Designed miniproteins, single chains, continued (5). Designs and how they scored, part 104

Each design is a single chain, and the fold is of that chain. pLDDT is the mean over its residues in the fold that is shown.

## One batch from the design tools (miniprotein)

Design m19829
Fold by ESMFold2-Fast:
Structure m19829 (fold): chain A 116 residues (1-116)
Amino acid sequence: DPEAQRRRYREDLRERAKGLIESLDKLLEQYEEYEQSDKEKAEQLKLQLMILAYELLRLAEELEKYDTPEDQELAKQAREKAEEVLKKVSLTPEQQKELERLLALAEEMERALERE
């Protein structure tokens, strides 16, 4: 049943988005605590928070393809959480350059895979 498969895929997508929102909430709290107590651990969390925030934005984009109120509301929550992380986490120029390189590499790898 193609509809049952699509429903399961949407349910999995919703669960992934909810889980990532919860994980980012917890990591953001840890990051804010470490900024006061352990700058080295805070620095290590910055790049991870940014990577997960961009992943959450991608999940929000996928959810936006579904015209259900539940999916639209979850997509909005996902975008708001990702934007909160991106606003609160300030990267050094070195970390920003590394993030940009990782994102560019991921895009090139995706394009290479599409050509095969």
Scores: mean pLDDT 79

Design m19830
Fold by ESMFold2-Fast:
Structure m19830 (fold): chain A 90 residues (1-90)
Amino acid sequence: VNPEAERLVTEGLRALAQDKYEEAIKLFEEAIKVDPSLKADLYTMIGIAYLKLEDYEKAIEAFEKALQVDPSNREARILLEKAREKLKKK
């Protein structure tokens, strides 16, 4: 595992825990640049951060990117449905 990518992921998760969603997104995007093998998991985390920001269109886009990398990602599929429901203001 790339130590720089691991550091960025750890800092991103910490930012999420502190409700610093925009910071978390930037950290996860940098981690993907350093280690593209993390795309599936990190696009899911980026989608979660956008859900917290109530940017449902960006959340949907992120979860769709996660599913393009790993179509079997059940968490991304569930969260995609949740984001679509929120966009419809159900």
Scores: mean pLDDT 85

Design m19831
Fold by ESMFold2-Fast:
Structure m19831 (fold): chain A 64 residues (1-64)
Amino acid sequence: MEEEEREKRIRKLVGQALDELRKAGVSVDSPEELVQHILDVLRKMGAPEEDIEEVRKRLEELLK
């Protein structure tokens, strides 16, 4: 349950960050660039540092 709720929360945060980037007209050509933009948007949105760190970890694992 906790892991599922955390996953849902993280996916929601990533989705919100992607929506903000899309509205701002930001184009990214690499996954690494996208990760940096997502983390920046999450901080601007006031997301908890724990959630930002979890997003960073998951995105970096995805880029392997």
Scores: mean pLDDT 75

Design m19832
Fold by ESMFold2-Fast:
Structure m19832 (fold): chain A 63 residues (1-63)
Amino acid sequence: MLSAEELIAKGRELHKEGRYEEAVELYRKAKELDPSRKEVLDRLIRAAEERLSEDEMVREALR
């Protein structure tokens, strides 16, 4: 089982790979395990969700 710290590290790795949806899921799990990091995790989730929205628009344009 991953700790909140390991989940944050893995989420950041996924974000760098452009896997924003999976990164958001890991950040949400980390926030449940360590609510004291809520503010930092909320910012990371928002950043990933903004990128995911941009990626969805690009995917629609290419279809």
Scores: mean pLDDT 75

Design m19833
Fold by ESMFold2-Fast:
Order: structure tokens, then sequence, then C-alpha cells
Structure m19833 (fold): chain A 82 residues (1-82)
């Protein structure tokens, strides 16, 4: 259970880093911006699954799950705009 929470947190951090990279690349007009935005979406979707599994295993409260999913959905929406 706790391992899934840790995995979710690592994936969320990786997704956030990928999004920041994609945003910088987009500002610079680099063609890799879209690839990094797509990577951010994939990592965020994996983080969502890890947190959902953690909740089912009793490692996360409903409130904590809702907070994590809201953050990840906002990250995905931001990446999709790139």
Amino acid sequence: AKELVRQGAILETAAAIALIGAQIEAELGLPSAKENAEAAIELAERAKRAFEEAYEAGGLSEEELEEQLERLEKLIEEAKKL
C-alpha cells in the first residue's frame, strides 16, 4: 500500500518535471516540446493509477486521493494545451 503511494509521488514528480521542460521548450520554439508534453501526460496517468490502487489497498484516504487526482488532472490539462 505505502509502496504504491511512493510510486505515485515519484511519477507525479516526474510528470511535473516533464511538463516544466515542455513549457520551456515551447517558449523556445523547440519541436521536442510536444514529445515532452506527451511524456508528462503518460507519467501523470500512471501516477493516477498508482494513487487509485493505493486507495483500494487502504494506503490513502478518500480526501488524499481526491487531492492527488485533482492535481494530476490539472497537470494533464496544462500539458494538453502544449
Scores: mean pLDDT 86

Design m19834
Fold by ESMFold2-Fast:
Structure m19834 (fold): chain A 83 residues (1-83)
Amino acid sequence: MPKFVPKSEEEKEKIENGKRFVKKMEELSKLIEEKKAQGIEFDEETQRRIHELLAEAIRALREGKLEEAEKKLEEAKKLVEEA
């Protein structure tokens, strides 16, 4: 059986929050692929902004700022949807 490693409630919560964040990241990646499949090419500025927002989201998650991380992912998703 896979060994259960975290023993504290805080560690369990961090794992669950990470899992939710990964699902949102996968959703964004799927949306980007879908847009590219439709023949939509993102300009260099838009690609740079998306990467910046993703980096900020990951940083916020590492700092325990889940709401801020999710907001940054939502901003990135909006940029992809507007393209």
Scores: mean pLDDT 75

Design m19835
Fold by ESMFold2-Fast:
Structure m19835 (fold): chain A 57 residues (1-57)
Amino acid sequence: MKELLKDAAKEGLLSIGVPEEIAEEAAEKATEKYLETGDVSGDDVKEIAEEVKKEKE
């Protein structure tokens, strides 16, 4: 379950043009958020990706 969620989030981000390194880290954070809250939307995943991107600037 956790691995499938991470993989799905990463694939979603890659499909919209997010760089692989950002997508991978964002997928990990999205998975952690899902474990904490039980609810993570595609918009949440995108916001996490933007946050990761800012951290890597």
Scores: mean pLDDT 76

Design m19836
Fold by ESMFold2-Fast:
Structure m19836 (fold): chain A 77 residues (1-77)
Amino acid sequence: SLREEALRLEIEAAMYEIAGSIYKKLGDYKKAAEYYKKAADLLEQAAKLYEAAGDTDTAKKLRATAKKLKEEAEKLE
């Protein structure tokens, strides 16, 4: 289903966000930025699927998180 696909993308995004956070703590800002951007892209994809499934509130929350991750990535570059 659309919701199951969205959830898989959301879980994958969470893994990339965790990896980005780890690299940031290690001082590898380039890798941290790359991982945060990947997480943001996956969250935007998940948000589109949640919105198509009628879950507009979840879509809005994921888009907000994606925007924050992109902003954090830009600061690290």
Scores: mean pLDDT 90

Design m19837
Fold by ESMFold2-Fast:
Structure m19837 (fold): chain A 60 residues (1-60)
Amino acid sequence: SLLEKGEEYLKKGREAMEKGDYKTAAQNFFKAAQYYTEAGDVEKAREAGRLAVEAWEKAN
């Protein structure tokens, strides 16, 4: 399902953050936000979006 895909990408983003790979983390959090948006889960989409921005800022 779309929610399951969102959760998968969210997990990949968290793992990338732990490794200091902030660009990969940002991409995975962005993918999670896209899937949560498509699934209609507004709160999870916003949270994943915030994590993507945080990861992107750390990459630069």
Scores: mean pLDDT 88

Design m19838
Fold by ESMFold2-Fast:
Structure m19838 (fold): chain A 67 residues (1-67)
Amino acid sequence: SEEEKEREILEKVLERQKGAKSRAEVLRKVAEVAKELGEELWKDRTEEELEALVAEVEKKEAELAAE
């Protein structure tokens, strides 16, 4: 399902972005993972939509770090 594919993309991005030093690097990792795992899901996705996913990942990490 799209939800499962999106979750898989987010999980892969979370793992790969742990080495990232900037938002631009995270965005590149999101694009790479999405291309590999969710090409059908991402065929019409905009840069803004990819940025929204990155923001969601960053928000979840910030919440965990704040605990």
Scores: mean pLDDT 60

Design m19839
Fold by ESMFold2-Fast:
Structure m19839 (fold): chain A 61 residues (1-61)
Amino acid sequence: MSQEELDAEIDEAIADMVLALAKRLMETKGISPEEAAKWARDILEKMGRPDLAERVEKELK
């Protein structure tokens, strides 16, 4: 496995975890999907992964 292939699998795992946490916040805190998407974007952008933020936002819509 190349480093690029491993990084892609890690990226998928990160996106899935952030998506699950965003959905959990909607369920437990009653925030809107828009607020959950904004939270997910902020977290992923702070991690230097704005490309993953777009994927998570689409899943929350």
Scores: mean pLDDT 77

Design m19840
Fold by ESMFold2-Fast:
Structure m19840 (fold): chain A 59 residues (1-59)
Amino acid sequence: MKETVKNLFKEVAEKLKSLGYDEKEIDEILNEVMKLIDQGKISEAEELFRKKVEELLKK
């Protein structure tokens, strides 16, 4: 379960990188999301990822 969720976030992150968004910012977001997933906080990880991606899209 956790591995599948991690892979989904990684796939979305790779798509954002392919669209020209900042790799370092995306990797920092992924690191925080992965930490939350490892703690079992899947809903918090999902919400954090969504908010951070919205911030990237506004740039």
Scores: mean pLDDT 79

Design m19841
Fold by ESMFold2-Fast:
Structure m19841 (fold): chain A 71 residues (1-71)
Amino acid sequence: MSLEELDAEVQETFLAAGERGVELIEKGKGTVASETLATMGINVAINSPDPELRKKGEELKKRYEEAKKKA
């Protein structure tokens, strides 16, 4: 699947899934599935052609890194 072929709505959906994954990790309810959602959503967002999605992806990545430091 090419990131260039994803429309903005699909990219936003992946970002939302990533946000959910990071939230679960931050709450100490992290699993392999939540880490997969977090990294997937972050990677889709930061590689997005939409600068607003990239900004949100970078903030989510920062939250993910902070959550992992405590795990």
Scores: mean pLDDT 76

Design m19842
Fold by ESMFold2-Fast:
Structure m19842 (fold): chain A 68 residues (1-68)
Amino acid sequence: MSVEELVKEVVDGLENGDVEKAQKAALELGKKVGGAAASAAVGGAAEGVAEGDREKAVKLGLEGVKEA
């Protein structure tokens, strides 16, 4: 699974209240990009989900990975 696919899985889990799905995707993302980048991606994804904008949630998650 790619970094983009893992960010989308985090967004899916957060949007649907599937905590297990979000946690599994975040752990796999941490294995690929490191814990700091994965944490930034989850934070960005959560912000977009809280705003009700799925496209923004994915974008903010990916920006979190790039900035770390």
Scores: mean pLDDT 81

Design m19843
Fold by ESMFold2-Fast:
Structure m19843 (fold): chain A 62 residues (1-62)
Amino acid sequence: EEPLTEEEIRRLILELFKAIENNDQAKYDELLSKLEKYLTPEQVEQVRKAIESLKNILKEKN
């Protein structure tokens, strides 16, 4: 598999985080599907863990 560049992955992750912050489930699912298509399973797992961490921070803040 030919993964996205680190910069492209970072941009997609930032957009994912913004969708989570805005509670935009449709945008979140769209971006996650796009990332899963281009990332390795290991990278997808890392992204999911980062998302869980962000959700936890947002819940604690609110």
Scores: mean pLDDT 72

Design m19844
Fold by ESMFold2-Fast:
Structure m19844 (fold): chain A 75 residues (1-75)
Amino acid sequence: MEEVKRMVENAIKWLEEVKKKYSDNEEIVKEAEEGIKKLKEAERNKASVEEVMKIVYETLRRISLLIQKERKAKA
């Protein structure tokens, strides 16, 4: 339980920073907000470490792809 709470808190902090850094990119902001929502729901529902890790990794993967796409579009 403590490990899940720490993992969720750290992931949410990172996603909040992503929202600030990429505030002009609506797709990245939406993915970060969905990630935060899923993480808060998982913590509320006492999800396993594996379920939380899956949410974190899928969210990171989607955001990384969007950041890569934006970088390619600019040059």
Scores: mean pLDDT 80

Design m19845
Fold by ESMFold2-Fast:
Structure m19845 (fold): chain A 85 residues (1-85)
Amino acid sequence: KLEEAVELLSEAERALQNGDYEKAVTLFEKAVKLLEEIAKENPEAYRMLARAYDLLSEAYQKLGDTEKANEYRKKAEEWRKKAES
């Protein structure tokens, strides 16, 4: 499933760059669900999960959903701290 998560992240980042913010949100949400499952057994997923949440936060910010953007930015910070411990 790690390769699937990487592919979803790449597609989501491309959607974000192209201004397809709703599509980016959908793809990032799928990616974070997979990465959270991977992270239960593999701490190497922590950095990928932190990045995915940062980008999901950005996508929600572009859509004007500041509350969700702030929520996911906080999740990104939590996973980044886990990755550095």
Scores: mean pLDDT 84

Design m19846
Fold by ESMFold2-Fast:
Structure m19846 (fold): chain A 74 residues (1-74)
Amino acid sequence: GLEEAERLLAEAHEAALAGDYERAAELVLEAARAAEPALLAEATRELGPEEAERVVERFRARMEELAEALRAKG
């Protein structure tokens, strides 16, 4: 869940520091996928299912934008 996502984000940071932006982008997207179930469950509990789906959609969009920005660094 979130612990796995944190580990993947730490690996993404290390990849970016090494200049491997493609790997960093892949790890960010893997971290996002690992975090999604926990985020959906928490958001559903706090905000209800309709708003929770919107939270997850915004999270996905932001993670995809970050991955694209990392890849663009080449």
Scores: mean pLDDT 85

Design m19847
Fold by ESMFold2-Fast:
Structure m19847 (fold): chain A 86 residues (1-86)
Amino acid sequence: GFALVYINLQYEGLKKEIEEGKILSDEELEERMKKVKEGALRILETEAEISGMAPEEVEREKKEIEELVEKKKEELRKLIREEKEK
């Protein structure tokens, strides 16, 4: 769905910033990823209203959003640590 695409686009942008030498604090990373999650959930809500998604599909995608955001946050945290060690 569009929400998962949005998360991946935000992740790729943050990953590029980190690889180019931008060091985020843990607090800054948490805040950025919180906003990504909020944006993704808003996209899902809009998509569900427009496309008439079944409640069980909405709940499944909410769980996928939660899991993907957490996974990408941990991947970015690892990248930040690796950049700090250089």
Scores: mean pLDDT 83

Design m19848
Fold by ESMFold2-Fast:
Structure m19848 (fold): chain A 71 residues (1-71)
Amino acid sequence: MSNPPDKLVEEAYKLAKKGDSLFETNPKEAAKLYEEAARLFEEAARRTGDEMLLLQAGVLKTLAKIARKKA
């Protein structure tokens, strides 16, 4: 079994925060971190039915797209 949804959300926030720290200096790596964080939020949303987690994934996908354009 995969990790509990709470652990997926915790890991997603850690990855997003790391992405934020790299956004200006290494946007290519920031984009990868945002994409992985979005994937974890989508998995947590799938398990819980929490639409707010799906919205968080959408925000991170947008940030990844912006970071890729900066790279």
Scores: mean pLDDT 83

Design m19849
Fold by ESMFold2-Fast:
Structure m19849 (fold): chain A 92 residues (1-92)
Amino acid sequence: MSTAVGALLEAIDTAVDNGATVSVEVKGDTVTITIRGADDATIAAVEEAARTAQAAGLSASVERRGDTVVLTVSGLSPTSITALALHVIGLS
């Protein structure tokens, strides 16, 4: 099981549970998760997901603009990317 994928899913679930809007963009092996209306709990979950991804050997970065948080992760497998995309679609 990919610990990084689990942490990303938890961050997305935290965002949605707290009323934020989540969008996912995929380009090659890079996933960009944009969260709008992020509260402090959502921001903390996103930062934890980025740290978990980095610990797993992936490239991960977080950009914050007010209540908008952008998490970019590179090096994910096609299966992991598909799982993330389907999860976000299911929450919409």
Scores: mean pLDDT 80

Design m19850
Fold by ESMFold2-Fast:
Structure m19850 (fold): chain A 68 residues (1-68)
Amino acid sequence: VITDEDIEEALEKLVKAGKISEEQAKKAFENLKKLPKDASDEEIKKALLEAGLSEEQAEDLVKLLKML
């Protein structure tokens, strides 16, 4: 189960690493919050792409979320 806190932490780490912008992080957070807590990797990835993340950025975030 992915929490809003887990999403915020993962996005903040990617922003600090220079991998995504603060604007991308905000939009990604809003899109991910709309998903069910048991959302599949495919659904998470789709939401991230809709937020303006690249395929690589979306994969990096999914990987990081699985470590939390």
Scores: mean pLDDT 79

Design m19851
Fold by ESMFold2-Fast:
Structure m19851 (fold): chain A 80 residues (1-80)
Amino acid sequence: SEAEELLKKADELAKEAAKAAKEGKYEEAAELAEKARELLEKGVEKLAEEGKLSEEEKEAIIKRAEGLTKKLKELAKKAK
């Protein structure tokens, strides 16, 4: 499904972001995490449309992803 494809791409980018963060490359990690978040948001929106995810669950997932990307961006700023 479209949602599954979006979520798979988001997972792949999130994994790349985690590797970059592990190496202290917070700027690269933040960019990858932001791209992953965009795809994740599209994927969970599609799941909600299909009735596989509640609106409340969708909002919780998005808020968590936004929080994590914000923290990575803050770490990238501190590393400069």
Scores: mean pLDDT 80

Design m19852
Fold by ESMFold2-Fast:
Structure m19852 (fold): chain A 51 residues (1-51)
Amino acid sequence: SDEDVIASMANALVGRGYSEEEARELAEQAWRQAGGDVVRAGEVLGELLAK
C-alpha cells in the first residue's frame, strides 16, 4: 500500500517534468513526513514543490 501511494505520487511528478529519480525521492520524502496519512502526503508534496 505504501509503495502504491509513493509510485502514484512519483508518476504524477514525472508527468510534470521531474526525472524518475527526483520524483521518487520527493514522493518518499512526502510520505515519510506525512506519517502514513495519504491526505497529509499530498499536502507535504505540495509544500516541497512550492520551493
Scores: mean pLDDT 80

Design m19853
Fold by ESMFold2-Fast:
Parts: structure tokens; sequence; C-alpha cells
Structure m19853 (fold): chain A 62 residues (1-62)
């Protein structure tokens, strides 16, 4: 559970950064990645961590 909360926090920060930049494409992509991870296995902290890392990568590349 703590690992899930940490991953969600990281992804939320990435979303906030994308919103601050006005990058709607990055926001949409991050939301899609998070939804896919949650739909596949909501208890899988590893998949959520990977989704958070991918989300952070998107905002760094934008």
Amino acid sequence: MKEVQEAVGRATRALFTALQRGDSKAVDEIIKILNEALEEDPDNAEKLREAAERSEEIVRES
C-alpha cells in the first residue's frame, strides 16, 4: 500500500508539472498510462511505479 501511494504521488507531481506547462498532450498520456496500470492490476505496486516513472519521463522530454 505505501509503495502504491508513493507511485501515485510521483505520478500526480508529473501531472501537476504538465499542467503548469500547459502541455495537454502530456497530461492525457499520463492519465492514460495510469488508467492502464490500474485496470490491469490495481494492487500491483510495481506496475504503478513503472507508470509513475514513464509519466516523469514524459514531462522531462516535453
Scores: mean pLDDT 75

Design m19854
Fold by ESMFold2-Fast:
Order: structure tokens, then C-alpha cells, then sequence
Structure m19854 (fold): chain A 68 residues (1-68)
């Protein structure tokens, strides 16, 4: 939903310095908290690419999926 996308966007912006500092757990917590405030049935998964770039995968019970 648009509201979830807006919340995720704001959380990513807040989490960016945490990712840069290597504080991935705290960055994920911020994003998950923002999404769960709008969609309580969200699952957050972290994937690492072959190039070492972290990617976030978001899944909900409704089948909605979002990533960076």
C-alpha cells in the first residue's frame, strides 16, 4: 500500500547511516517497526548479493512484496 511504501521510505532514509556504519540489525529494526505499525503481518528478510551489497526483502501475509 502507499502508506506502507511511504513508511518504508522514511525508515530507509533514517536507516541509511546505520547501514553505512555496519549497524544492519538496528537499520532492519527501524524498517520493520515502521512497516509493522502499518502492516502488523510483515516479515523482513535480509539478503546479501555476491558483490556484498545488502538487499532488504519484505513479505506480508497479504502477498505484498517490497525491496530497495
Amino acid sequence: AAATADAVGAAFEAARPLFEAGRHDEALELIAAAIRADVPDVTVRLALTADGVPELLLETASGQTAGP
Scores: mean pLDDT 63

Design m19855
Fold by ESMFold2-Fast:
Structure m19855 (fold): chain A 65 residues (1-65)
Amino acid sequence: GSMLSREEILEKLEKARELAEKLEETDPELAAMIYGQLSVDYKSLDLPEKAEEMRKKAEELLSKL
């Protein structure tokens, strides 16, 4: 595995979030999976509020499938 700085990790997570938002209409299942992974990643970075936001986005999308 590669080691990234906290800032580089946060930038990658932000880009993944932007991708998930674009995928919500075309591939909501994939978008929900990305949001779910983002929730785990933010929690591991001790950002529980962002983790919860991502979890809720995943749950909302899955509830519509």
Scores: mean pLDDT 83

Design m19856
Fold by ESMFold2-Fast:
Structure m19856 (fold): chain A 61 residues (1-61)
Amino acid sequence: SKEEIAKKAIEAAKKAGSAAASASATQDLVNHGAARPEAVTRAAGAKTAEEAIKAVEDGVL
């Protein structure tokens, strides 16, 4: 389900500890229709992994 994909992506982003990894995970969610495209841009622009994770959480549909 979309929620399951989102939870796994957020967990992977937290484990990776980088904004780039969070942006990549968010793009995968967008490709599956589980997140807004805006979330990718926001995650990529984050200065910390925590900011990137929040962008993913806010962008999940």
Scores: mean pLDDT 67

Design m19857
Fold by ESMFold2-Fast:
Structure m19857 (fold): chain A 74 residues (1-74)
Amino acid sequence: MEELKKKAEELKKKADELGKQYRVASNTLSDLVKNADKVSREEILAAQQTLMDLSIEYFKAKKEYEKVKKEIEK
């Protein structure tokens, strides 16, 4: 039980950190889109890919956290 609680705390911390990174990446993409005439299309696409990768990692961490949380609740 103690190990599962520690794992849940680590997964929650990871999800929170990924959520913060997602916000930063989202703001960066927004700024690039607003200046699309001054930046390359490749730069915008790279920012979109980063945002998508962070989203995938965030949801994976959140799903793993929920799985461990259900195990603790037994």
Scores: mean pLDDT 80

Design m19858
Fold by ESMFold2-Fast:
Structure m19858 (fold): chain A 78 residues (1-78)
Amino acid sequence: SAASAAGGAKGALEAAEKAEAGDAEGAAEAAKKAADAGLGGAGGGAGAAGAAGAASAAEAGDYKGGREAGLKGAELAK
């Protein structure tokens, strides 16, 4: 649904923002929210995947990669 896609996109954007800031824990929290919001929608799933990628990259210290993963997920969730 559009609401699921919007929720996934929002979570992916938050994860990207947290990853860029070096906040791996915040990125993980945003990824969890994106996953919950994405339940039942294909677009939401894309956002959730991007958010999870952002969190993973941030955890590894790849903040640029984390930002890019989250932004890509948000774009695909549209």
Scores: mean pLDDT 74

Design m19859
Fold by ESMFold2-Fast:
Structure m19859 (fold): chain A 59 residues (1-59)
Amino acid sequence: MIYEITNINEKTEKLLTRLYVTGEAEILEGGHDWAIVRLPSEELGKEIEEESGAEVKKL
């Protein structure tokens, strides 16, 4: 599933880096404070939003 993540902060970056390294996430596009990512589940998207406070929107 594809998600747009905005308002990326240091916690978001650490979470996304971990998920990318483990192969759980694919970074499709990104900028200074946003990214388009592929995640395996909606639960992971919610965890990123809840743990980091970034905005996570399903595309």
Scores: mean pLDDT 84

Design m19860
Fold by ESMFold2-Fast:
Structure m19860 (fold): chain A 66 residues (1-66)
Amino acid sequence: MEEAEKLFREGMKALNAGNYDEARKLFVEALKLDPENDLLHALGIIYLTVAGKRDVLDEVLKEAGL
């Protein structure tokens, strides 16, 4: 749980810095560690959608097996 949240926060920082590939990698790792966390999924969807990166979101979900 804590490790997945840490990776998600690091992904958000990468996204804010414009490092979309790094953000995607970190989000995939976070979701793999906590795939049943509905809140984490919802936050990831909101973040990537608001950033206009729907393609990145789709890749993250696919790589995480969702």
Scores: mean pLDDT 70

Design m19861
Fold by ESMFold2-Fast:
Structure m19861 (fold): chain A 65 residues (1-65)
Amino acid sequence: SLVDELLKLLDLNGDGTITKEELKQYFKDMGVNLTDEEVDAMLAAADKDGDGTINKEELQAFLDA
């Protein structure tokens, strides 16, 4: 699924969650320099439990919205 593909690309430490730093680094590697504000906005939209990370369930819910 798209969720599983994104987790493979973004989950650099293999723990099944995506951190702010991993997300920012991924976009930097893609040639997109995101500001802290832009990354925070993406996390706020996807991170429903407020722990500062995105798990598989949150990512799936975000993409299904």
Scores: mean pLDDT 69

Design m19862
Fold by ESMFold2-Fast:
Structure m19862 (fold): chain A 86 residues (1-86)
Amino acid sequence: LPEDVKEKLEEVRKKGKEIIDKAKNEDLPEEELEKMLKELEEFVEKLKELIESTTPESEEKKKFIKELEEILKETKEEIEKIKKEK
Protein backbone atom coordinates (compact mmCIF):
# COMPACT_ATOMS: atom_id res chain seq x y z
CA LEU A 1 0.00 0.00 0.00
CA PRO A 2 1.19 3.55 -0.70
CA GLU A 3 2.36 5.49 2.38
CA ASP A 4 -0.28 8.22 1.89
CA VAL A 5 -3.04 5.58 1.99
CA LYS A 6 -1.64 4.22 5.28
CA GLU A 7 -1.64 7.78 6.66
CA LYS A 8 -5.34 8.07 5.71
CA LEU A 9 -6.10 4.95 7.81
CA GLU A 10 -4.53 6.67 10.83
CA GLU A 11 -6.60 9.78 10.02
CA VAL A 12 -9.78 7.62 10.09
CA ARG A 13 -8.77 6.18 13.49
CA LYS A 14 -8.14 9.69 14.84
CA LYS A 15 -11.45 11.04 13.48
CA GLY A 16 -13.37 8.11 14.98
CA LYS A 17 -11.76 8.65 18.38
CA GLU A 18 -12.48 12.39 18.23
CA ILE A 19 -16.19 11.73 17.51
CA ILE A 20 -16.38 9.28 20.46
CA ASP A 21 -14.54 11.69 22.78
CA LYS A 22 -16.86 14.57 21.80
CA ALA A 23 -19.93 12.36 22.28
CA LYS A 24 -18.75 11.42 25.80
CA ASN A 25 -17.48 14.83 26.98
CA GLU A 26 -19.76 17.32 25.20
CA ASP A 27 -23.52 17.83 25.52
CA LEU A 28 -24.04 17.43 21.77
CA PRO A 29 -27.49 17.03 20.18
CA GLU A 30 -28.18 13.63 18.59
CA GLU A 31 -28.47 15.33 15.16
CA GLU A 32 -24.89 16.62 15.46
CA LEU A 33 -23.57 13.15 16.38
CA GLU A 34 -25.46 11.62 13.42
CA LYS A 35 -23.94 14.26 11.11
CA MET A 36 -20.41 13.48 12.34
CA LEU A 37 -20.99 9.73 11.86
CA LYS A 38 -22.31 10.32 8.33
CA GLU A 39 -19.22 12.40 7.47
CA LEU A 40 -16.98 9.59 8.79
CA GLU A 41 -18.94 7.00 6.74
CA GLU A 42 -18.55 9.11 3.59
CA PHE A 43 -14.81 9.54 4.24
CA VAL A 44 -14.34 5.77 4.73
CA GLU A 45 -16.39 4.97 1.59
CA LYS A 46 -14.36 7.44 -0.49
CA LEU A 47 -11.10 5.99 0.85
CA LYS A 48 -12.26 2.41 0.09
CA GLU A 49 -13.11 3.45 -3.49
CA LEU A 50 -9.71 5.12 -3.88
CA ILE A 51 -7.89 1.98 -2.62
CA GLU A 52 -9.98 -0.30 -4.88
CA SER A 53 -9.24 1.82 -7.97
CA THR A 54 -5.55 2.71 -7.38
CA THR A 55 -3.94 -0.33 -5.70
CA PRO A 56 -3.48 -3.86 -7.08
CA GLU A 57 -5.16 -6.77 -5.29
CA SER A 58 -3.07 -7.97 -2.34
CA GLU A 59 -3.42 -9.41 1.17
CA GLU A 60 -2.31 -6.03 2.56
CA LYS A 61 -5.12 -4.29 0.62
CA LYS A 62 -7.72 -6.76 1.93
CA LYS A 63 -6.55 -6.33 5.53
CA PHE A 64 -6.55 -2.53 5.13
CA ILE A 65 -10.15 -2.45 3.83
CA LYS A 66 -11.26 -4.80 6.63
CA GLU A 67 -9.56 -2.53 9.20
CA LEU A 68 -11.35 0.54 7.79
CA GLU A 69 -14.69 -1.29 8.05
CA GLU A 70 -13.93 -2.42 11.63
CA ILE A 71 -13.04 1.16 12.74
CA LEU A 72 -16.30 2.49 11.29
CA LYS A 73 -18.33 -0.33 12.90
CA GLU A 74 -16.69 0.16 16.32
CA THR A 75 -17.24 3.94 16.15
CA LYS A 76 -20.94 3.48 15.30
CA GLU A 77 -21.41 0.90 18.10
CA GLU A 78 -19.73 3.18 20.67
CA ILE A 79 -21.87 6.17 19.60
CA GLU A 80 -25.05 4.04 19.86
CA LYS A 81 -23.99 3.07 23.40
CA ILE A 82 -23.36 6.73 24.33
CA LYS A 83 -26.73 7.79 22.85
CA LYS A 84 -28.56 5.17 24.94
CA GLU A 85 -26.86 6.47 28.12
CA LYS A 86 -27.87 10.10 27.44
Scores: mean pLDDT 76

Design m19863
Fold by ESMFold2-Fast:
Structure m19863 (fold): chain A 62 residues (1-62)
Amino acid sequence: MEAARERLLAAVDTMLAAGEDLETVIRGARLAARTFAEKGLLSEEQAEELLRETEEHARERA
């Protein structure tokens, strides 16, 4: 879980720094979290928790 969380937060920070809008960044985070769950890297509940934390992080950083 930690590796997936670290990568997703880093990707969000990179996209925001590149000038992507908040909605685009959050949409990307949702797709990434879904992909992690689909590949068995996270449970569905862990993916939902990670997405919640990532959305909060993105909104506070934007």
Scores: mean pLDDT 77

Design m19864
Fold by ESMFold2-Fast:
Structure m19864 (fold): chain A 64 residues (1-64)
Amino acid sequence: SLPSEAELLEAFGLIYLGIGKIDERLGRKDSAVESYRKAAELFEQAGNTELAEEARKRADEIAS
């Protein structure tokens, strides 16, 4: 069967979370923040509030 909308949103959230982690390690601060914020939006839409809050918090910590 096809993945649900929530499963697809969460999968894209995980991809952006991964990009954010890589960019953070490479010192690409602005790119990491943007990717973490996008991950947070996708996780929120998927109903995964815990991962959304984690991604948002990480973006805010890097942006400060």
Scores: mean pLDDT 88

Design m19865
Fold by ESMFold2-Fast:
Structure m19865 (fold): chain A 99 residues (1-99)
Amino acid sequence: MAVEETIKKLEKAFEEKLPPALEKMRTVGKLSEEELKEFKELAEKMLEETKKKLREEGKVLTEEEIERLVDLILESAYSFVLMKRAIDKLIEENEKKKK
């Protein structure tokens, strides 16, 4: 397969998996509307960086590898949002203790 074919399949898989992931993060993950926006923006940035790297490396991926990569992007974006939440909470608690 050509790299551009791999990229098209990656984009399609991402577009298909993002809406149900957002719904799951809202309902099961209990993300706020602000956190859902951050999750989406981060996932989209990770996708663009991944596309750039695939083009630079000339990498061709199987359909299984494409699905795995999309899942990894979405999981990584979610984990980062939760990490930011934890950091922000620690900063806020420390500031409240000083005031």
Scores: mean pLDDT 81

Design m19866
Fold by ESMFold2-Fast:
Structure m19866 (fold): chain A 58 residues (1-58)
Amino acid sequence: MKLARATKDQGPTAAGVLGLKKGEIVEILKEYEDGMAVARSLVTGETGLVGLDYLEEI
């Protein structure tokens, strides 16, 4: 299981985008070569797109 921490807040600005708060722990499910990932919030259980630049791997 690949875990990461959100380094900054991300609002759900579009359909399929994961809303995150700084410090929230997520599981990275799939990484794309364009710098995007599909992640699951361990707080809410929701899955969605997140920029890899928002995440710090733990």
Scores: mean pLDDT 78

